# Designs tried in a protein design run: designed miniproteins, single chains, continued (3). Part 73

Each design is a single chain, and the fold is of that chain. pLDDT is the mean over its residues in the fold that is shown.

## One batch from the design tools (miniprotein)

Design m10502
Fold by ESMFold2-Fast:
Formats: C-alpha cells, structure tokens, sequence
Structure m10502 (fold): chain A 109 residues (1-109)
C-alpha cells in the first residue's frame, strides 16, 4: 500500500540521518524516559531503543513511541523527552537541544 511505502520511506530517511553521537544521546534519553514513566508500554519501547544498535529499528521505535504518547495523553516530562529524542534524531542544533533541556529541568524541579 502507498501508506506503508511512505512510512517505510520516513523510517529510512530518519535512520540515514542518525550519527553515532545521536545514537548515544537517543539511548541516554530512552533511559531517562524509563526512569520517569510508570507506563509499561512506554518502558518497553524505550528499553528496546536502549538495547538495539540497528538505526532502522531505532527509527521505527521512535515513531511507535511518538504515536503511543499521543494516544495515551502522556505527561509533560515524557512528551518533552520524546520531543528531545526526535530533535537529536533529526540532527537539531545543540542550542535547541539546550533549550529543551532547560524545560525538562524545570518540569523535574
């Protein structure tokens, strides 16, 4: 189907953008998600991100995590952590990542 092909293309584009540095940062964020959620489905997806070295699998898991947090109405800290993970995956500038980190620190304070 066209929808399936478009989803596969999005995953492949995201996977190609992932650098080794971005992968390490994504795994750090996934560990923070695990520490800040009581939702078992969110924990399972984040744990899979921590335990895989496959860039395409990480891209698929990120998309699944984004969909899940929208569907369940996840709390602000989880939404900010997942948004930070997306920005890292897309190669966002460090200044934008630092701004999101400040918001996360304020929510956790």
Amino acid sequence: SEAKKLAEQRIERLARALTPEALEKIKEIAREIIQNTDNEEIKELAEKIVNTEDKKEIAELLLKLEKLIEEIGADLIIRLLVARMRLVAEGAPQELLDDVDKLIDEVLS
Scores: mean pLDDT 85

Design m10503
Fold by ESMFold2-Fast:
Structure m10503 (fold): chain A 94 residues (1-94)
Amino acid sequence: SLEEKVFQETARKIVEAFLELNPDGVLTLEQYRELLSESLGIEPSREEARTALEKLVESLKKYLPDDLILKIETYTDAAGEEQTRLVIERKPLK
């Protein structure tokens, strides 16, 4: 459908924009909060930003090609605090 094609193109453009700004394919939750603040003029809490990121990733996965893998993971930072990040990986084409 036209809507599906629009969503696929939008999802691709969003992921390409993320990779252009973050060539290592990693976006921390704090970086995402800053991006939302700059782009939408909102100041989301950490939990609100995490929920928004999880919903965004789920929506993007529906429309992305299978050579792009998006995952949300938790990690321990240098202070011993649990943090959240988005990782974008490209599957090598065989």
Scores: mean pLDDT 74

Design m10504
Fold by ESMFold2-Fast:
Structure m10504 (fold): chain A 58 residues (1-58)
Amino acid sequence: NKKKLQEALYRLMEDPSDKEAQEELLSLIEDPEKRAKVQEILDEDPENLTPLLRFLNS
């Protein structure tokens, strides 16, 4: 479901406060360790998505 992940990321790039996009993104990450890391990144600086994009493209 990489396409849905990219769509959720695109929504967050347009509106970092979109809670539905944040929840959708987190729900698409099946690895609980990766999900926790993404949540941490979103909580630290929601306006700066560069660390999130870097992490997900790794």
Scores: mean pLDDT 74

Design m10505
Fold by ESMFold2-Fast:
Structure m10505 (fold): chain A 85 residues (1-85)
Amino acid sequence: SLKRARELAERAAELTKDESPEAQEEVDRLLKEMGELLKDDEEAAKRILAEAQIKAAEILAEKDPSKKAEADAAIAKNKAFLAEL
């Protein structure tokens, strides 16, 4: 289940390339499925979500350099969070 949860989170992060409402609905669906798989493992859920947010921020900065400062802040925040887990 951890592998599947990570795959769902990675797919959600990749959808950062798509700003459509449909992509946002798919992200919400993927994160909900991930949450169900990890409902009894809060540390794994927090770790996988933080890793996915780092990936999403990296994709955002690559796609839109004007958002680099926002992406860098999100990456730093999630790395700090992972270090405390």
Scores: mean pLDDT 81

Design m10506
Fold by ESMFold2-Fast:
Structure m10506 (fold): chain A 86 residues (1-86)
Amino acid sequence: MLAGDRIQLSFTDGTILQGILQQDILAAGDNFSWQVSQSLSGPYQAGDQVQGQALAQLDDNSWAVHALLKKLDGSEEEKYGKLKKL
């Protein structure tokens, strides 16, 4: 995945977020960040922040990730999820 790619982050709790990737993800251990542009489901909204690390490549367009989600109210949550290129 490359910076500028449209991406979707999904979690097992049914949370689904979309945004534009700000960093290239080329290898496990790569850090990323992006701002939520659209929330499809879950308790997040546009403007919320995502930071994380790529853990394992699942296929050519997806990664298992650890993500820190920061809401506009300042609350934070850590989750494991799947990052996919759209």
Scores: mean pLDDT 86

Design m10507
Fold by ESMFold2-Fast:
Parts: structure tokens; C-alpha cells; sequence
Structure m10507 (fold): chain A 94 residues (1-94)
């Protein structure tokens, strides 16, 4: 299986909007993960994050989802910085 990871630093109070954007980008990619978790948290310094972990059966599906997420996150006004990776290999940094 192939692990897709997203770690996004977000503007304060935007966690619900960014989580929705991530879910919509995954749906629009046309590929369905075997399992998925999305969490939002605030670090001790007050920085807010949204993190996605998703598992795909094929490399092709994981890479398709990664490209869709990378494109959506790069255009998202509430995303300060994001890293999208497949099996630890970075696809994009924004």
C-alpha cells in the first residue's frame, strides 16, 4: 500500500475550511483511499495545522490524489505552507 501524507500550516480559525478543501480535492481526484484520517491541531506556539494520512492500494492512485491535493493547496488562501508526500517522498511544498 502507498501512504499519502499532507501537513498544512493554516491561518488561524481556518481548520474547517482547509479540511473541507482537502476532502473535496480527494473526491475530485476520482480515487478512493482504503483508509483515511484527517486531524487539526494547534501547536504550543499557537500555530494551527491540518494533517491528512491516507492509504491507497496502488502507486498510481496515491500519486493522482497527491497531485490533486498539491494543486488545491497551492491555490488555497488559508494555507500558509504545506507538504504533500507519498511514502515519504515530497511531491510539493507550498
Amino acid sequence: MYKLSVHAEIKPGSSNRVSKLILEALENSGVKPKSMAIISYTDLDGTEYVVLSALFETKEDAEKAARALAEALSKAPDVIRAVVSVNGETIIEV
Scores: mean pLDDT 86

Design m10508
Fold by ESMFold2-Fast:
Structure m10508 (fold): chain A 80 residues (1-80)
Amino acid sequence: MDEEFDAGVVVVAAAVLYTTSKNEGKEELGKLIRDAALALVNAGKIDQAREVLRQVSKAYEAGDYETAEKIAKDAIEEAK
């Protein structure tokens, strides 16, 4: 696939999740998720960014915000 297109899809998905979390009173978590996805994309780890976003979205939808936060924090460390 076109890696630039894949990166764009991840960035847009992270921005949508951030907007949703902000509207639901979870802005801090949404910002952390967005920052994690952007860090992985900037590190060239686009496949990892997509997988992290998928896992975080599942935890968020389940109301498991602590797991979503942990996944995002771990992803930021992985991007280094």
Scores: mean pLDDT 78

Design m10509
Fold by ESMFold2-Fast:
Structure m10509 (fold): chain A 112 residues (1-112)
Amino acid sequence: MELEKLEEELKKDPNNLTAYFKLAQVYYERGEYDKALEYIDKAIELAKKMNLPEAIAVFYKMKGDVYEKRGEYEKALEYYDKAIQLFKEIGAPDSVIEELEKRKKELEEKMK
C-alpha cells in the first residue's frame, strides 16, 4: 500500500489533485469511506479554486461511488447527477455520460 508516499506528495504539493484521487481510491478500496470522503471533499474545493470542472466532475462521481458503498443511495444519485450535469456542460464524451446514466439506473433498481 502506497499511503505514506501519497501523503508525502501532498505535503510537498497540497495542490496535487492526482494524489487526492489516489488517496481517495485507496481508502475507498479499504472500506475507509470517511477518509475517502475527506480527501474527495478537499479535492473538490481545490478543483473549484483552480477552475477545473473536469476534475470536479470526476470527484463528484467518486463521492457517488462512496455513498453507494455505504448504502446511502439517495446521496449517491445526487452526486452522480452533479457529475453527469458537469460532464455535459464541459462536452465530455457520450460514453462517459452513458456509463454514469447506466449506473444511476442500476442503483435505482437496487432501491426498489
Scores: mean pLDDT 85

Design m10510
Fold by ESMFold2-Fast:
Structure m10510 (fold): chain A 74 residues (1-74)
Amino acid sequence: PLVVTVTVTPGQEEATAAQAAAKIAEVVGAPVPDDVRARILELVRRAFEGDWSALPAVVDVAGRLVLLNLRPAV
């Protein structure tokens, strides 16, 4: 699958999720569906709560499998 890695910015869950969706859209060449955007936001929020167990996650965008990885800000 295609790989997208995004740095998680504390206190900016929605902005971090939007950045992840934008990178996926760029790599795939297609817009990210709302259900996938909601899944990305859920993963970002879980990571902020210290729950990294769902990462890396696979998302399907326009028939392309994308491996989404999130990393803490350093």
Scores: mean pLDDT 78

Design m10511
Fold by ESMFold2-Fast:
Formats: structure tokens, C-alpha cells, sequence
Structure m10511 (fold): chain A 58 residues (1-58)
């Protein structure tokens, strides 16, 4: 169901945001900056999908 998919995406976003916080505790190196950028893109894509799914339920 759409409600279940929304919940699963919200949980995935939460886990990625937790991973981002953990990565931000590391030294500011090129590799860390790239990994942070990749996480930011993945989070942004999932948040966009979540917004679309929530709009379809409304």
C-alpha cells in the first residue's frame, strides 16, 4: 500500500540522516566530502519521492 511505502521511505531517510551525522564526526577530507555529497543527493531524491507519494494520498 502507499501508506506502507511512505513509512518505508521515511525509515530509510532516517537511517541515511543518521549515517550522515556519523560521517560528519570524521575529519573533513576529500573522501568524506564526496560521501556526504552522495548521501545528500540520495536523501534529496527520497524526500522528493516521499512528497510525490504523500500528494497522491491527499
Amino acid sequence: SLQQEIKEIEERIKKLEEKKRELERQPNTFDVDIDLGVLDVEIAVLKTVLKILKKKLS
Scores: mean pLDDT 84

Design m10512
Fold by ESMFold2-Fast:
Structure m10512 (fold): chain A 96 residues (1-96)
Amino acid sequence: MKEELAREIAEEAAELAEEIFRKVLEDFGVPLDHPTVQRLLEEVRRRTYEEVLKKALEMLAEGKSLEEVRKEAEEIAKRIAEEAVERANLLFSAGW
């Protein structure tokens, strides 16, 4: 049960991180179907899923509430998306 719940929270967080990053790329006017963009979106999603899954399992094992776990997951998603934006800015500055 804890594993299923942690996976659901991790999937929600991964979707949030992807959405935040995608929105920033759209604001930059970057075509979302570009192979490099697709790879970066996939990396953001995968990294967020893995980190949130691990953290959620730890917090649930410690008896933390679902509200606390979801709040932490949201913060991780936002941080990973922000880090991805910084990397994208460096790539654009180097001349895509």
Scores: mean pLDDT 82

Design m10513
Fold by ESMFold2-Fast:
Structure m10513 (fold): chain A 89 residues (1-89)
Amino acid sequence: MEEEIKKKKEELQKLIDEGRKAIDDLAARFGDVFRNSPAYAQMKRGVEILEKALELLDKPDAKEEEIEELEKEGKELFTVPLERVSRGL
């Protein structure tokens, strides 16, 4: 249990950090074209959802199913937008 929670926290923190960096890097490279894109909004929402999942891992009343659902939603919000924008809009 302890090790599983630790690994999940590390995974979520890594995804959050990578997501924030990707958003910053893309904003620096593409400016307002990226900031005004649906990709920007989706990636920001993905980070927020992953941050919520990370917070729930510290709560004793948190349901595993809820955490897993948030992780999946957050990851999905990154996948297509990140690849599309990184290849150029």
Scores: mean pLDDT 74

Design m10514
Fold by ESMFold2-Fast:
Structure m10514 (fold): chain A 73 residues (1-73)
Amino acid sequence: KREEALEEIARILQEADPSMSPAAAYAHAEYLLDKYVKDGVSDEELADYLRTRLGLPQEAVDRIIEILNEYKK
């Protein structure tokens, strides 16, 4: 299930930013999942990071957070 979550997040990242390489998207997905699961970062803090640092549209941000919440449970 971890690999499924990583692949789905990486896909969303690439769809939102087509200039992002598949390797970069996957690396970002791993970083986000580890930050959320291991470090206990809040949904609000993750959403701010995704919008501010990665420049993602709100729809992509919401979808990534949903996947991370499903994985955590």
Scores: mean pLDDT 78

Design m10515
Fold by ESMFold2-Fast:
Structure m10515 (fold): chain A 81 residues (1-81)
Amino acid sequence: SAKEEFLKEVRKRLEEILAIEDEEEALRAYRELLDEIVNNPVLSPEEKIAVAIAMANELQRAKPELGAAVMELLLETIARV
């Protein structure tokens, strides 16, 4: 399904973000991915929020130094859904 393919792409891009060493570049890539989630026409608002939360949790676990910035971007994203 279009939903399954999109979620697979989100997972792949999240793994790419986790591999970025530069903090500013990682945060830019994360913001871009969140924008794609918000603008996706196939996901429900609840599904968008769930995906965004899951991404934030994984990023904070792998890159705890980004935690505050990741949480700020997550909250901004939830407000836009």
Scores: mean pLDDT 85

Design m10516
Fold by ESMFold2-Fast:
Structure m10516 (fold): chain A 79 residues (1-79)
Amino acid sequence: VQERLEELGDQVAANPEDLSEEARVLLEILRRMAELLAENPGSGEPEAVQAAIELLREAIEAGLTSLKPLLEAIEKEVA
């Protein structure tokens, strides 16, 4: 999960031409998730993942539809 989120974050960073508010919000979510995973290795993963999913869903519903692929990737990883 953590590695996949980092990979997705790298893909966003690789497209600096359109680093919008969306990309910045995405990086903040990824950073927070990584911190939670680092604090609780092996036991904090479900909570960190669910928190990120909820934040991503809210952002998408608010109009940041570019985050849909990331949400789908995370949901697929935890299924």
Scores: mean pLDDT 65

Design m10517
Fold by ESMFold2-Fast:
Structure m10517 (fold): chain A 74 residues (1-74)
Amino acid sequence: SMKEELLKELEEKGKELLELMKKKNVPQDIIDRVEKGIKTVLEELEKIEDEEEARRFHEWALALIDHEIKVLEE
């Protein structure tokens, strides 16, 4: 389903961020907080029943994670 695809993409991007944080030696307490934040975002996306709202939420969340990855790579 569309929702399953959006959730999978967000989970994969979140995992990429967490792995990059570990590689960059970010403190574990910060990594733990980010992991919890990603889980919360995934749970909120899963609750959205409207397809258009789910797509907008997914785009917003993905952009935030992409921004964090870019900052860590610089």
Scores: mean pLDDT 87

Design m10518
Fold by ESMFold2-Fast:
Structure m10518 (fold): chain A 81 residues (1-81)
Amino acid sequence: SMAEKERELAIKYTVAGILYAGALFMVKNNAPKSEILAVLDAALDTLEELKKLMEELNADQSFLDSVDKLIKEIEELKKKV
């Protein structure tokens, strides 16, 4: 149902946010590069799944743009770690 897909979207968004926040905390605390990259990759995978679900639900373009911006920020962070 649409309500089930909206709940799945909320869960994926929350998970991606927690993973990204965790990666930033790991960077601040000098965690191993391999571990930081693994968490960032998990965040990117979750955001790609979220984006596909958002496209299926015809989400607002502004929300899709905000997710694309976050993906780019994470990719740039991966290059600097």
Scores: mean pLDDT 88

Design m10519
Fold by ESMFold2-Fast:
Structure m10519 (fold): chain A 111 residues (1-111)
Amino acid sequence: STEEEIRELAEVAREIARLAEEDLEKAAEKLREFFETRFDLTLEALRANDPAVTEEEIRERFKEAARYIAEKVREIENSDLSEEERTRRLAEILLEAIRMVTAPAVDARRA
């Protein structure tokens, strides 16, 4: 169900934020594994969107995404929002992280 999917995404966001406090690299690796398994964001899929993307650029994108998730999870968990609203917000942050890792870096490589 949509509600179960939202809860799953929120719990993953919390786990990534917790891991990032101890080891950002480990948080990035867990995020990558989740996106590959749940959204089929394999290396081949990422390269289909941006053929020039390197493994190093992909790793850096996942580190930035994990950092973003950790920051936003801290803001949301320290808010006065209801548990239901926090769960929705956390799920939204995880989905926003997909855009961060799939966005083409073409302009950055031209500079």
Scores: mean pLDDT 81

Design m10520
Fold by ESMFold2-Fast:
Parts: C-alpha cells; sequence; structure tokens
Structure m10520 (fold): chain A 85 residues (1-85)
C-alpha cells in the first residue's frame, strides 16, 4: 500500500512532467499543454482520493503542491513560447 501511494504521488506526476517537457522540446506546444492539464487534474483527484482514504498527510500535501507548482510553471512557459511562434 505505501509503495503504491509513493508511486501515485511521485511516479505518475513526474512521468507526465517529463512527457510535457519532451513535447515542448519538439515544439508540440498544444500537446504539452494537454499533458500538463491532465497532470493538474490527476493531482486534484489524487488529493481527494487520499483524503477519502484518510491517507492525507503534510508530506503528501507538500509533494502535490510542488508538482502542481512545477506543472503550472511549465504550462505558463509553454503558452508563452506558443504565442511567440
Amino acid sequence: DRAVVEQLLDGVPQKLLDEARELAKQKKYEEAIEVLEKNLEYLDRLEKLLRELRAWSPEAAARIEQYRAEAEKLKKEVLEKKKKE
């Protein structure tokens, strides 16, 4: 159970961030934005799920907030690049 929670907290969000960065590098900005939006939706759903399962912790909150901030920052950068091209 704990190993599954760690995979859900770190593995999936990191994979989606890496995918979005690769798409942005290829100038596939719309696809990168879609992946980042899916990551943000995933983080919102994960927070709700962890709260319902009473598995919510300050550590989980900090990780979700860090990934959310990183995804939003990258989305802003991709949107700016899309506007300039």
Scores: mean pLDDT 81

Design m10521
Fold by ESMFold2-Fast:
Structure m10521 (fold): chain A 74 residues (1-74)
Amino acid sequence: SLDEKIARLRELLERAEQASTPDEKVEILTEMLVLLGADPEVARATAEDLVAQGFDPARILRTVIVHLENKKAA
């Protein structure tokens, strides 16, 4: 369900706020993208690119969570 997906994303956000290495950040974003329906290979490639460009996984996760909560409220 959407609620279960949001709950899982919140768990990933907690991990993302504690992530210190690029590898940890890639793993977290890969899990997020797979949970959102991406193919695992595409998810990993996208996560690697986002981390290489300096994107913060915690910020991305917060944005995704807010977007899904807004869809739930509508």
Scores: mean pLDDT 85

Design m10522
Fold by ESMFold2-Fast:
Structure m10522 (fold): chain A 79 residues (1-79)
Amino acid sequence: MAAEIAAVLAETLARVKAAKSQEEAQEAVKRGLAEIAVLAGADEATAEKMAERYVEARYKDKSVEEIAADLEALLATVA
């Protein structure tokens, strides 16, 4: 599980760095977090709601670069 979570975070980070707007970066994080929630045992609908809530709480006012930096810190914790 930890290796799979690290892989999803790394892919999410790559998508965030490729994002052309804050909205694209937030959408990339929502997708990645939903995948992690499913790996942790959540159903897809619950995972999507959890990811949306987390992004709204943490990344609503963050730039693409700030979101990328936070994901890099999270990846370092789990990898």
Scores: mean pLDDT 81

Design m10523
Fold by ESMFold2-Fast:
Structure m10523 (fold): chain A 75 residues (1-75)
Amino acid sequence: SMEELEALYPFARAELASYGLDASDEELVRRLAEKLLELMRRHGAPLEELLKDPAVREELTALMQELAAEQARRA
């Protein structure tokens, strides 16, 4: 739901900022939050547990590279 997605926005913003990306870009925030929600639903686990999984961290790193490329194209 939208409420579940928006609950992930604070984490998504912090993660974007840690990678040097624009945390005020609502589209980047939404895309990262959507991936986090997808991962939570796919694994049936809360975000805290998922972030301990190296494979999950690799998927997030791959997405962060995609978001960085998108931000660069929009500049």
Scores: mean pLDDT 83

Design m10524
Fold by ESMFold2-Fast:
Structure m10524 (fold): chain A 80 residues (1-80)
Amino acid sequence: SAVLAAAEAELRARAAALAAPVLDELLATTEADASPAVRETLREIGRLWVETLREAAAASPDPAVAAHLAAQAAKLEAEL
């Protein structure tokens, strides 16, 4: 199961890295006139993605990948 664990960690890291810019863009482009409920929902989703990115960064054996994921998490968190 070491092979599966490594594959899962890699897929999780790649998914988080790909998804973070999309969610970041959605938060940044949320219209000023969007309902407070919509904005709050996007922030809640963003919070979950920050958590996912930080978990993936901590789990990554590659320092460059870990640094990249941590930077994405910090960037997303700054927009919440």
Scores: mean pLDDT 72

Design m10525
Fold by ESMFold2-Fast:
Structure m10525 (fold): chain A 67 residues (1-67)
Amino acid sequence: DEEVERLRREIEGQAEAAREAIERGDFVTAQMHIIVIEVLAELAPSEEVRREAERVAEELRELLREA
């Protein structure tokens, strides 16, 4: 559970950084943070956390497309 909580905190941090980068118009930095979340999803210890990370990454990619 500690591993899952740590992973969730990391995903949240990466997502916040991506949103801030999008707000600044720094799309390269936003893309890099989204890629990190996608990698974290692949390494996720449970299907629930994997789906959570994948959802966050997809939401950020949609936000980036609208920017």
Scores: mean pLDDT 85

Design m10526
Fold by ESMFold2-Fast:
Structure m10526 (fold): chain A 82 residues (1-82)
Amino acid sequence: MEAEREELIAEATRLLEEAIRTAKEAQKLGDSEAEMLALEGATHAQLAKRYAEQGNLDEARRHLEKGRELLEKARKRIEEAR
C-alpha cells in the first residue's frame, strides 16, 4: 500500500514535469490548443499527486490517467504541426 502511494506520487510528479515541458513547446510553436491540453494535463497531474499524498489512491489513478490522455493529445498535435 505505501509502495503504491509512493509510485503514484512519483508518476504524477513525472507527468507534471512532462506536461509543463510540452506546454512550453506548444507555446513556442504558437499552438494555443496544444498548450491548453498540456496545461490541463498538468492540472490533473497535480490533483493526482495531491490525492495520492492524502491516501485517496482511486482518485489519484483517475486523475493520472486523464492527465496522460491529455498530454498524449497535446504531443500528437505538436508532432502533426511539424
Scores: mean pLDDT 86

Design m10527
Fold by ESMFold2-Fast:
Structure m10527 (fold): chain A 86 residues (1-86)
Amino acid sequence: VAEAKARLAAALAELAVARYGEDEAEARALAEAYANALAEKFKDNPEAAAEILEALTRAAEAALAGDDAAAEEELAKAGAIAKEAA
């Protein structure tokens, strides 16, 4: 989970800077907080937490690459796992 959390935070920070012109330090802090909140929300199911973080990371990386179709597929995957884990 720690590796997936760090990777999601990095991808989200890059996306926020690229898309919204966020300050790099602020974008990083917000992305890290978001990844931590997701890991905490699914703490009772660490397998699902890791899969959700990985899928969201792939979605953010796909969005950064301009692959909207791949980003949507990974978001749908994360949503399905989250629904099952809830």
Scores: mean pLDDT 76

Design m10528
Fold by ESMFold2-Fast:
Structure m10528 (fold): chain A 69 residues (1-69)
Amino acid sequence: MTKEEAIALIEEALATYGDEMSESQRELLELAKEAIERGSIEALVDKRYEVAGGDAEAKALKEKVLAEV
């Protein structure tokens, strides 16, 4: 996924489901969009590979984020 693709997906989600999202959920997506815009996506990809070797940590992080929202 490129930076442009990720931003487009977030914007589409906000446009389609934004009215049904809580303010906190919209804020979280806006923060994610800003992080991607700042070129953090390449650094995130690299760190993902370094920290966990992929899937297990991505799954744990996703569950942690979902538990907090």
Scores: mean pLDDT 62

Design m10529
Fold by ESMFold2-Fast:
Structure m10529 (fold): chain A 59 residues (1-59)
Amino acid sequence: KERILEALKEAQKLGLKLTASGLANALNLPQSTVSKQLKELEKEGKVERVGNKYVIKEP
């Protein structure tokens, strides 16, 4: 989970939004693992889904 938050923070600094597949490629993780962790982070209120992309809800 922590690596996903870090990747999203870095993307946000660059004005980018990432898909689950984009995050999986960046982190060398299975897309299923990243999707599951993103759903958990969204439930925790730490990330927000915008269409098919995810952003940090707070830095």
Scores: mean pLDDT 76

Design m10530
Fold by ESMFold2-Fast:
Structure m10530 (fold): chain A 82 residues (1-82)
Amino acid sequence: MKTISLEDAERAIREAGEEVGAPEEVVREAIRLVRELAKEKPLTKLDVVRAVQAAAREAGLSLEEIEKLVKAVEEKLDEILE
């Protein structure tokens, strides 16, 4: 499985959040979670997606809003990986 740099993960989260109009708090928390995980292991696409889902859920986003944000993040990550 291809790994993602912390810089690329943070960029994907920020760009996706801006594109879908996600709250800044969700973007910030998702970035915090991927930074913490990056201290323990190399990041994968699934790791980044799970961090985004966790941040959005904690902020009380609807299932539709979470799905839209996750899809945008996945698209940005796929551009980096391929």
Scores: mean pLDDT 84

Design m10531
Fold by ESMFold2-Fast:
Structure m10531 (fold): chain A 93 residues (1-93)
Amino acid sequence: MKVLLERATAKVSKSDAESLGGVYEHAAEAEELKPLTPEQIEALGERARKVAGGETEPVRELTTPEEIAEALRRAAEDWKTNVGGPRLILRLV
């Protein structure tokens, strides 16, 4: 499975950021136990893009389950702590 790590630049409300941060945190825990399906990664990315207003820039490609789990943990922390800053999003490619 090939996943693209992206960054959104749009400002997000604190409540939306905290909500999506929690979803990413749960996804990271799930990935460590069993790799997420492509459909789960795609659904998570679509939700994040809608919350972030749709404009994203590519950061890097993720190819291993370990890289995907690490990116999900970083996204969870980023969404919960970076008010008004960049938001990390995972997208299936």
Scores: mean pLDDT 73

Design m10532
Fold by ESMFold2-Fast:
Structure m10532 (fold): chain A 78 residues (1-78)
Amino acid sequence: MLSSSEKLLIQKLFELSPNAYYAVKLLDDLPLPRIKQILLEAIPHLNLDESKKQLLREAINAATSKDDLYQRVLAVLS
């Protein structure tokens, strides 16, 4: 079952990326390092300025759990 934070993150990724592929990968029960890798690979394809992309990289790298990751990423995207 997906948390509310995971659902919101999937929705935001769908809105920012023409490729639903990254959102679909988050539906799997993936370990934190793999989710971080997928999100970092998605950043160049997001419709965001470079300063926001840098904040996303910092947020992703600072995260210590899946929920922490989702909250940090959503805070940058809001």
Scores: mean pLDDT 72

Design m10533
Fold by ESMFold2-Fast:
Parts: C-alpha cells; structure tokens; sequence
Structure m10533 (fold): chain A 118 residues (1-118)
C-alpha cells in the first residue's frame, strides 16, 4: 500500500540519519582521543585530566555503537511487526543519544585543543 511504502521509506531515512550521527560520533571521538593524547604527552600537569576525558570519549563511543546496534535492530523488528510509531520512537531516542555523544566529544576535543594552543 502507499501508506506502508511511505512508512518503510521514513524508516530507511531514519536509519540513514542515525548512521550519519554514529559516523559523526566516531569521527569526533577519534579526534578527541588523538588530541587529548597529544595534550597529555606535551603537558604532564594535565595528563590525569586528559586521560579521564579520553576514557569518557572511549566509553561514549562504545555506548554509541551499542545504542545504534540495539536501536536499529529493535526498530527493524517493530517495522516487521507493523509498529511504525514504535520504530520511529526507538530511532528518535537512538538519534538523540548519538547527537548528545557527538556534542560531548566536541567539548572534549575543544578542551584538549585549548591546552595544546596555550
């Protein structure tokens, strides 16, 4: 039906948006970790703080990978069951988490960059 085709297209778009946010989260985490390691290496006085932020970024990336996998699998199962509204909610919650993880990694990156630029 046209309604089913529209719902399936919306689901596919939501998955693509979530995947793009996961890629942004991966990129920001890798940048934050790399710059944080350089800051810790150059400035022993901030090493403990940088190691803490690197761990936070690594944990956020691991959580983001898990949330994306679990969210995408759950949303796909809901679509198969005909629960398009449930699938939409799961993808929205997944995207919200990924966006928050991305923004937090950018904050960590900014702090590490500030230290390197002093």
Amino acid sequence: SAAQAAAEAAFKKGLEEAENLLEATRSSANAAIWVGEEAAKRFPEVRERMEELIRESEELLEEAERKYKEGSEKAAALVKAGDFEGAKKVLEETKEFLEEAYKRNLEILREAKRILEE
Scores: mean pLDDT 89

Design m10534
Fold by ESMFold2-Fast:
Structure m10534 (fold): chain A 85 residues (1-85)
Amino acid sequence: MLMEEMERINEEAMKKAEELLKEGKVEEALKVAYRGAIEIAKLLGDEEAVKEYERKLAAVEGREEEATEADIEAVKRFKEHAAKA
C-alpha cells in the first residue's frame, strides 16, 4: 500500500538522519532526509516536490549549478541553526 511504503521510507530516513545529527554530521543528515523526501514525492507523483528536493540536495552536495541561491541560503541557515542548537 502506498501509505505504508511512504511511512517505511520516512521512518528509515528519519532514523538515519537522527543518528547522523547526534554525531554532528548535519550535511549527511540533510542528504538522507532530502533523498527520503524525493522518494516519497515520486510515489505521490508530485513532480514539483521532486524538483524542489533535488535542488535542495544539490545545494547540500555542492552542485550549485543545479540549485538556486534560495536553496543554497536555506541549507546554510539550517546548518547554522543545527550547529547552534
Scores: mean pLDDT 76

Design m10535
Fold by ESMFold2-Fast:
Structure m10535 (fold): chain A 93 residues (1-93)
Amino acid sequence: AAEDLQRFARLVEKILEGLKKAAEEGDSFAVDVYTALLVIGATILINSGVLPPELAAEVRRLVDELVQATDAGDFEKAIEYAERLLKLLREAA
C-alpha cells in the first residue's frame, strides 16, 4: 500500500541523516547498524507483496549494492545507494 511505502521512505530519510553523520565521523559500527536497519525495512516491504515485482527487484538490488559498499568501507557509495533508494520509494508512493 502507498502508506507502507511513505512510512518506509520517511524511515530511510531519517536513517540517511544518521548514515551521513556516521560516515563523516568514520564510525563504521554506526554505518553497519544503519545499513542493517535499511536491509530489515526493505526485506519486510518486499515480503509484504505491496511492491510490483520490478520495483521489488530494484529495491533489492539497491540494498544489495548498499551492503557491498558498506562492507568495502566505501561510505560515499553507500550514501549514494541509500539516496537512490529514497528517491525510488518517493517516486513509487
Scores: mean pLDDT 83

Design m10536
Fold by ESMFold2-Fast:
Structure m10536 (fold): chain A 59 residues (1-59)
Amino acid sequence: EKEKVIEELKKALERLRENAGPDHPDEVIQEIIKATKKLMDLGYTPEEIGKIVQELLAE
């Protein structure tokens, strides 16, 4: 469901912010991409997804 996918995206973005080096960014980026594609499958537009990402990155 959309709320669960948004939570997955939020966790991935928080892990990206807390990541201390280049070893893990690729895995986190893959999680972000997967969550983004799931949101698109649920009918979200790229612009709407971008706004969600901006709000999640603000915290």
Scores: mean pLDDT 72

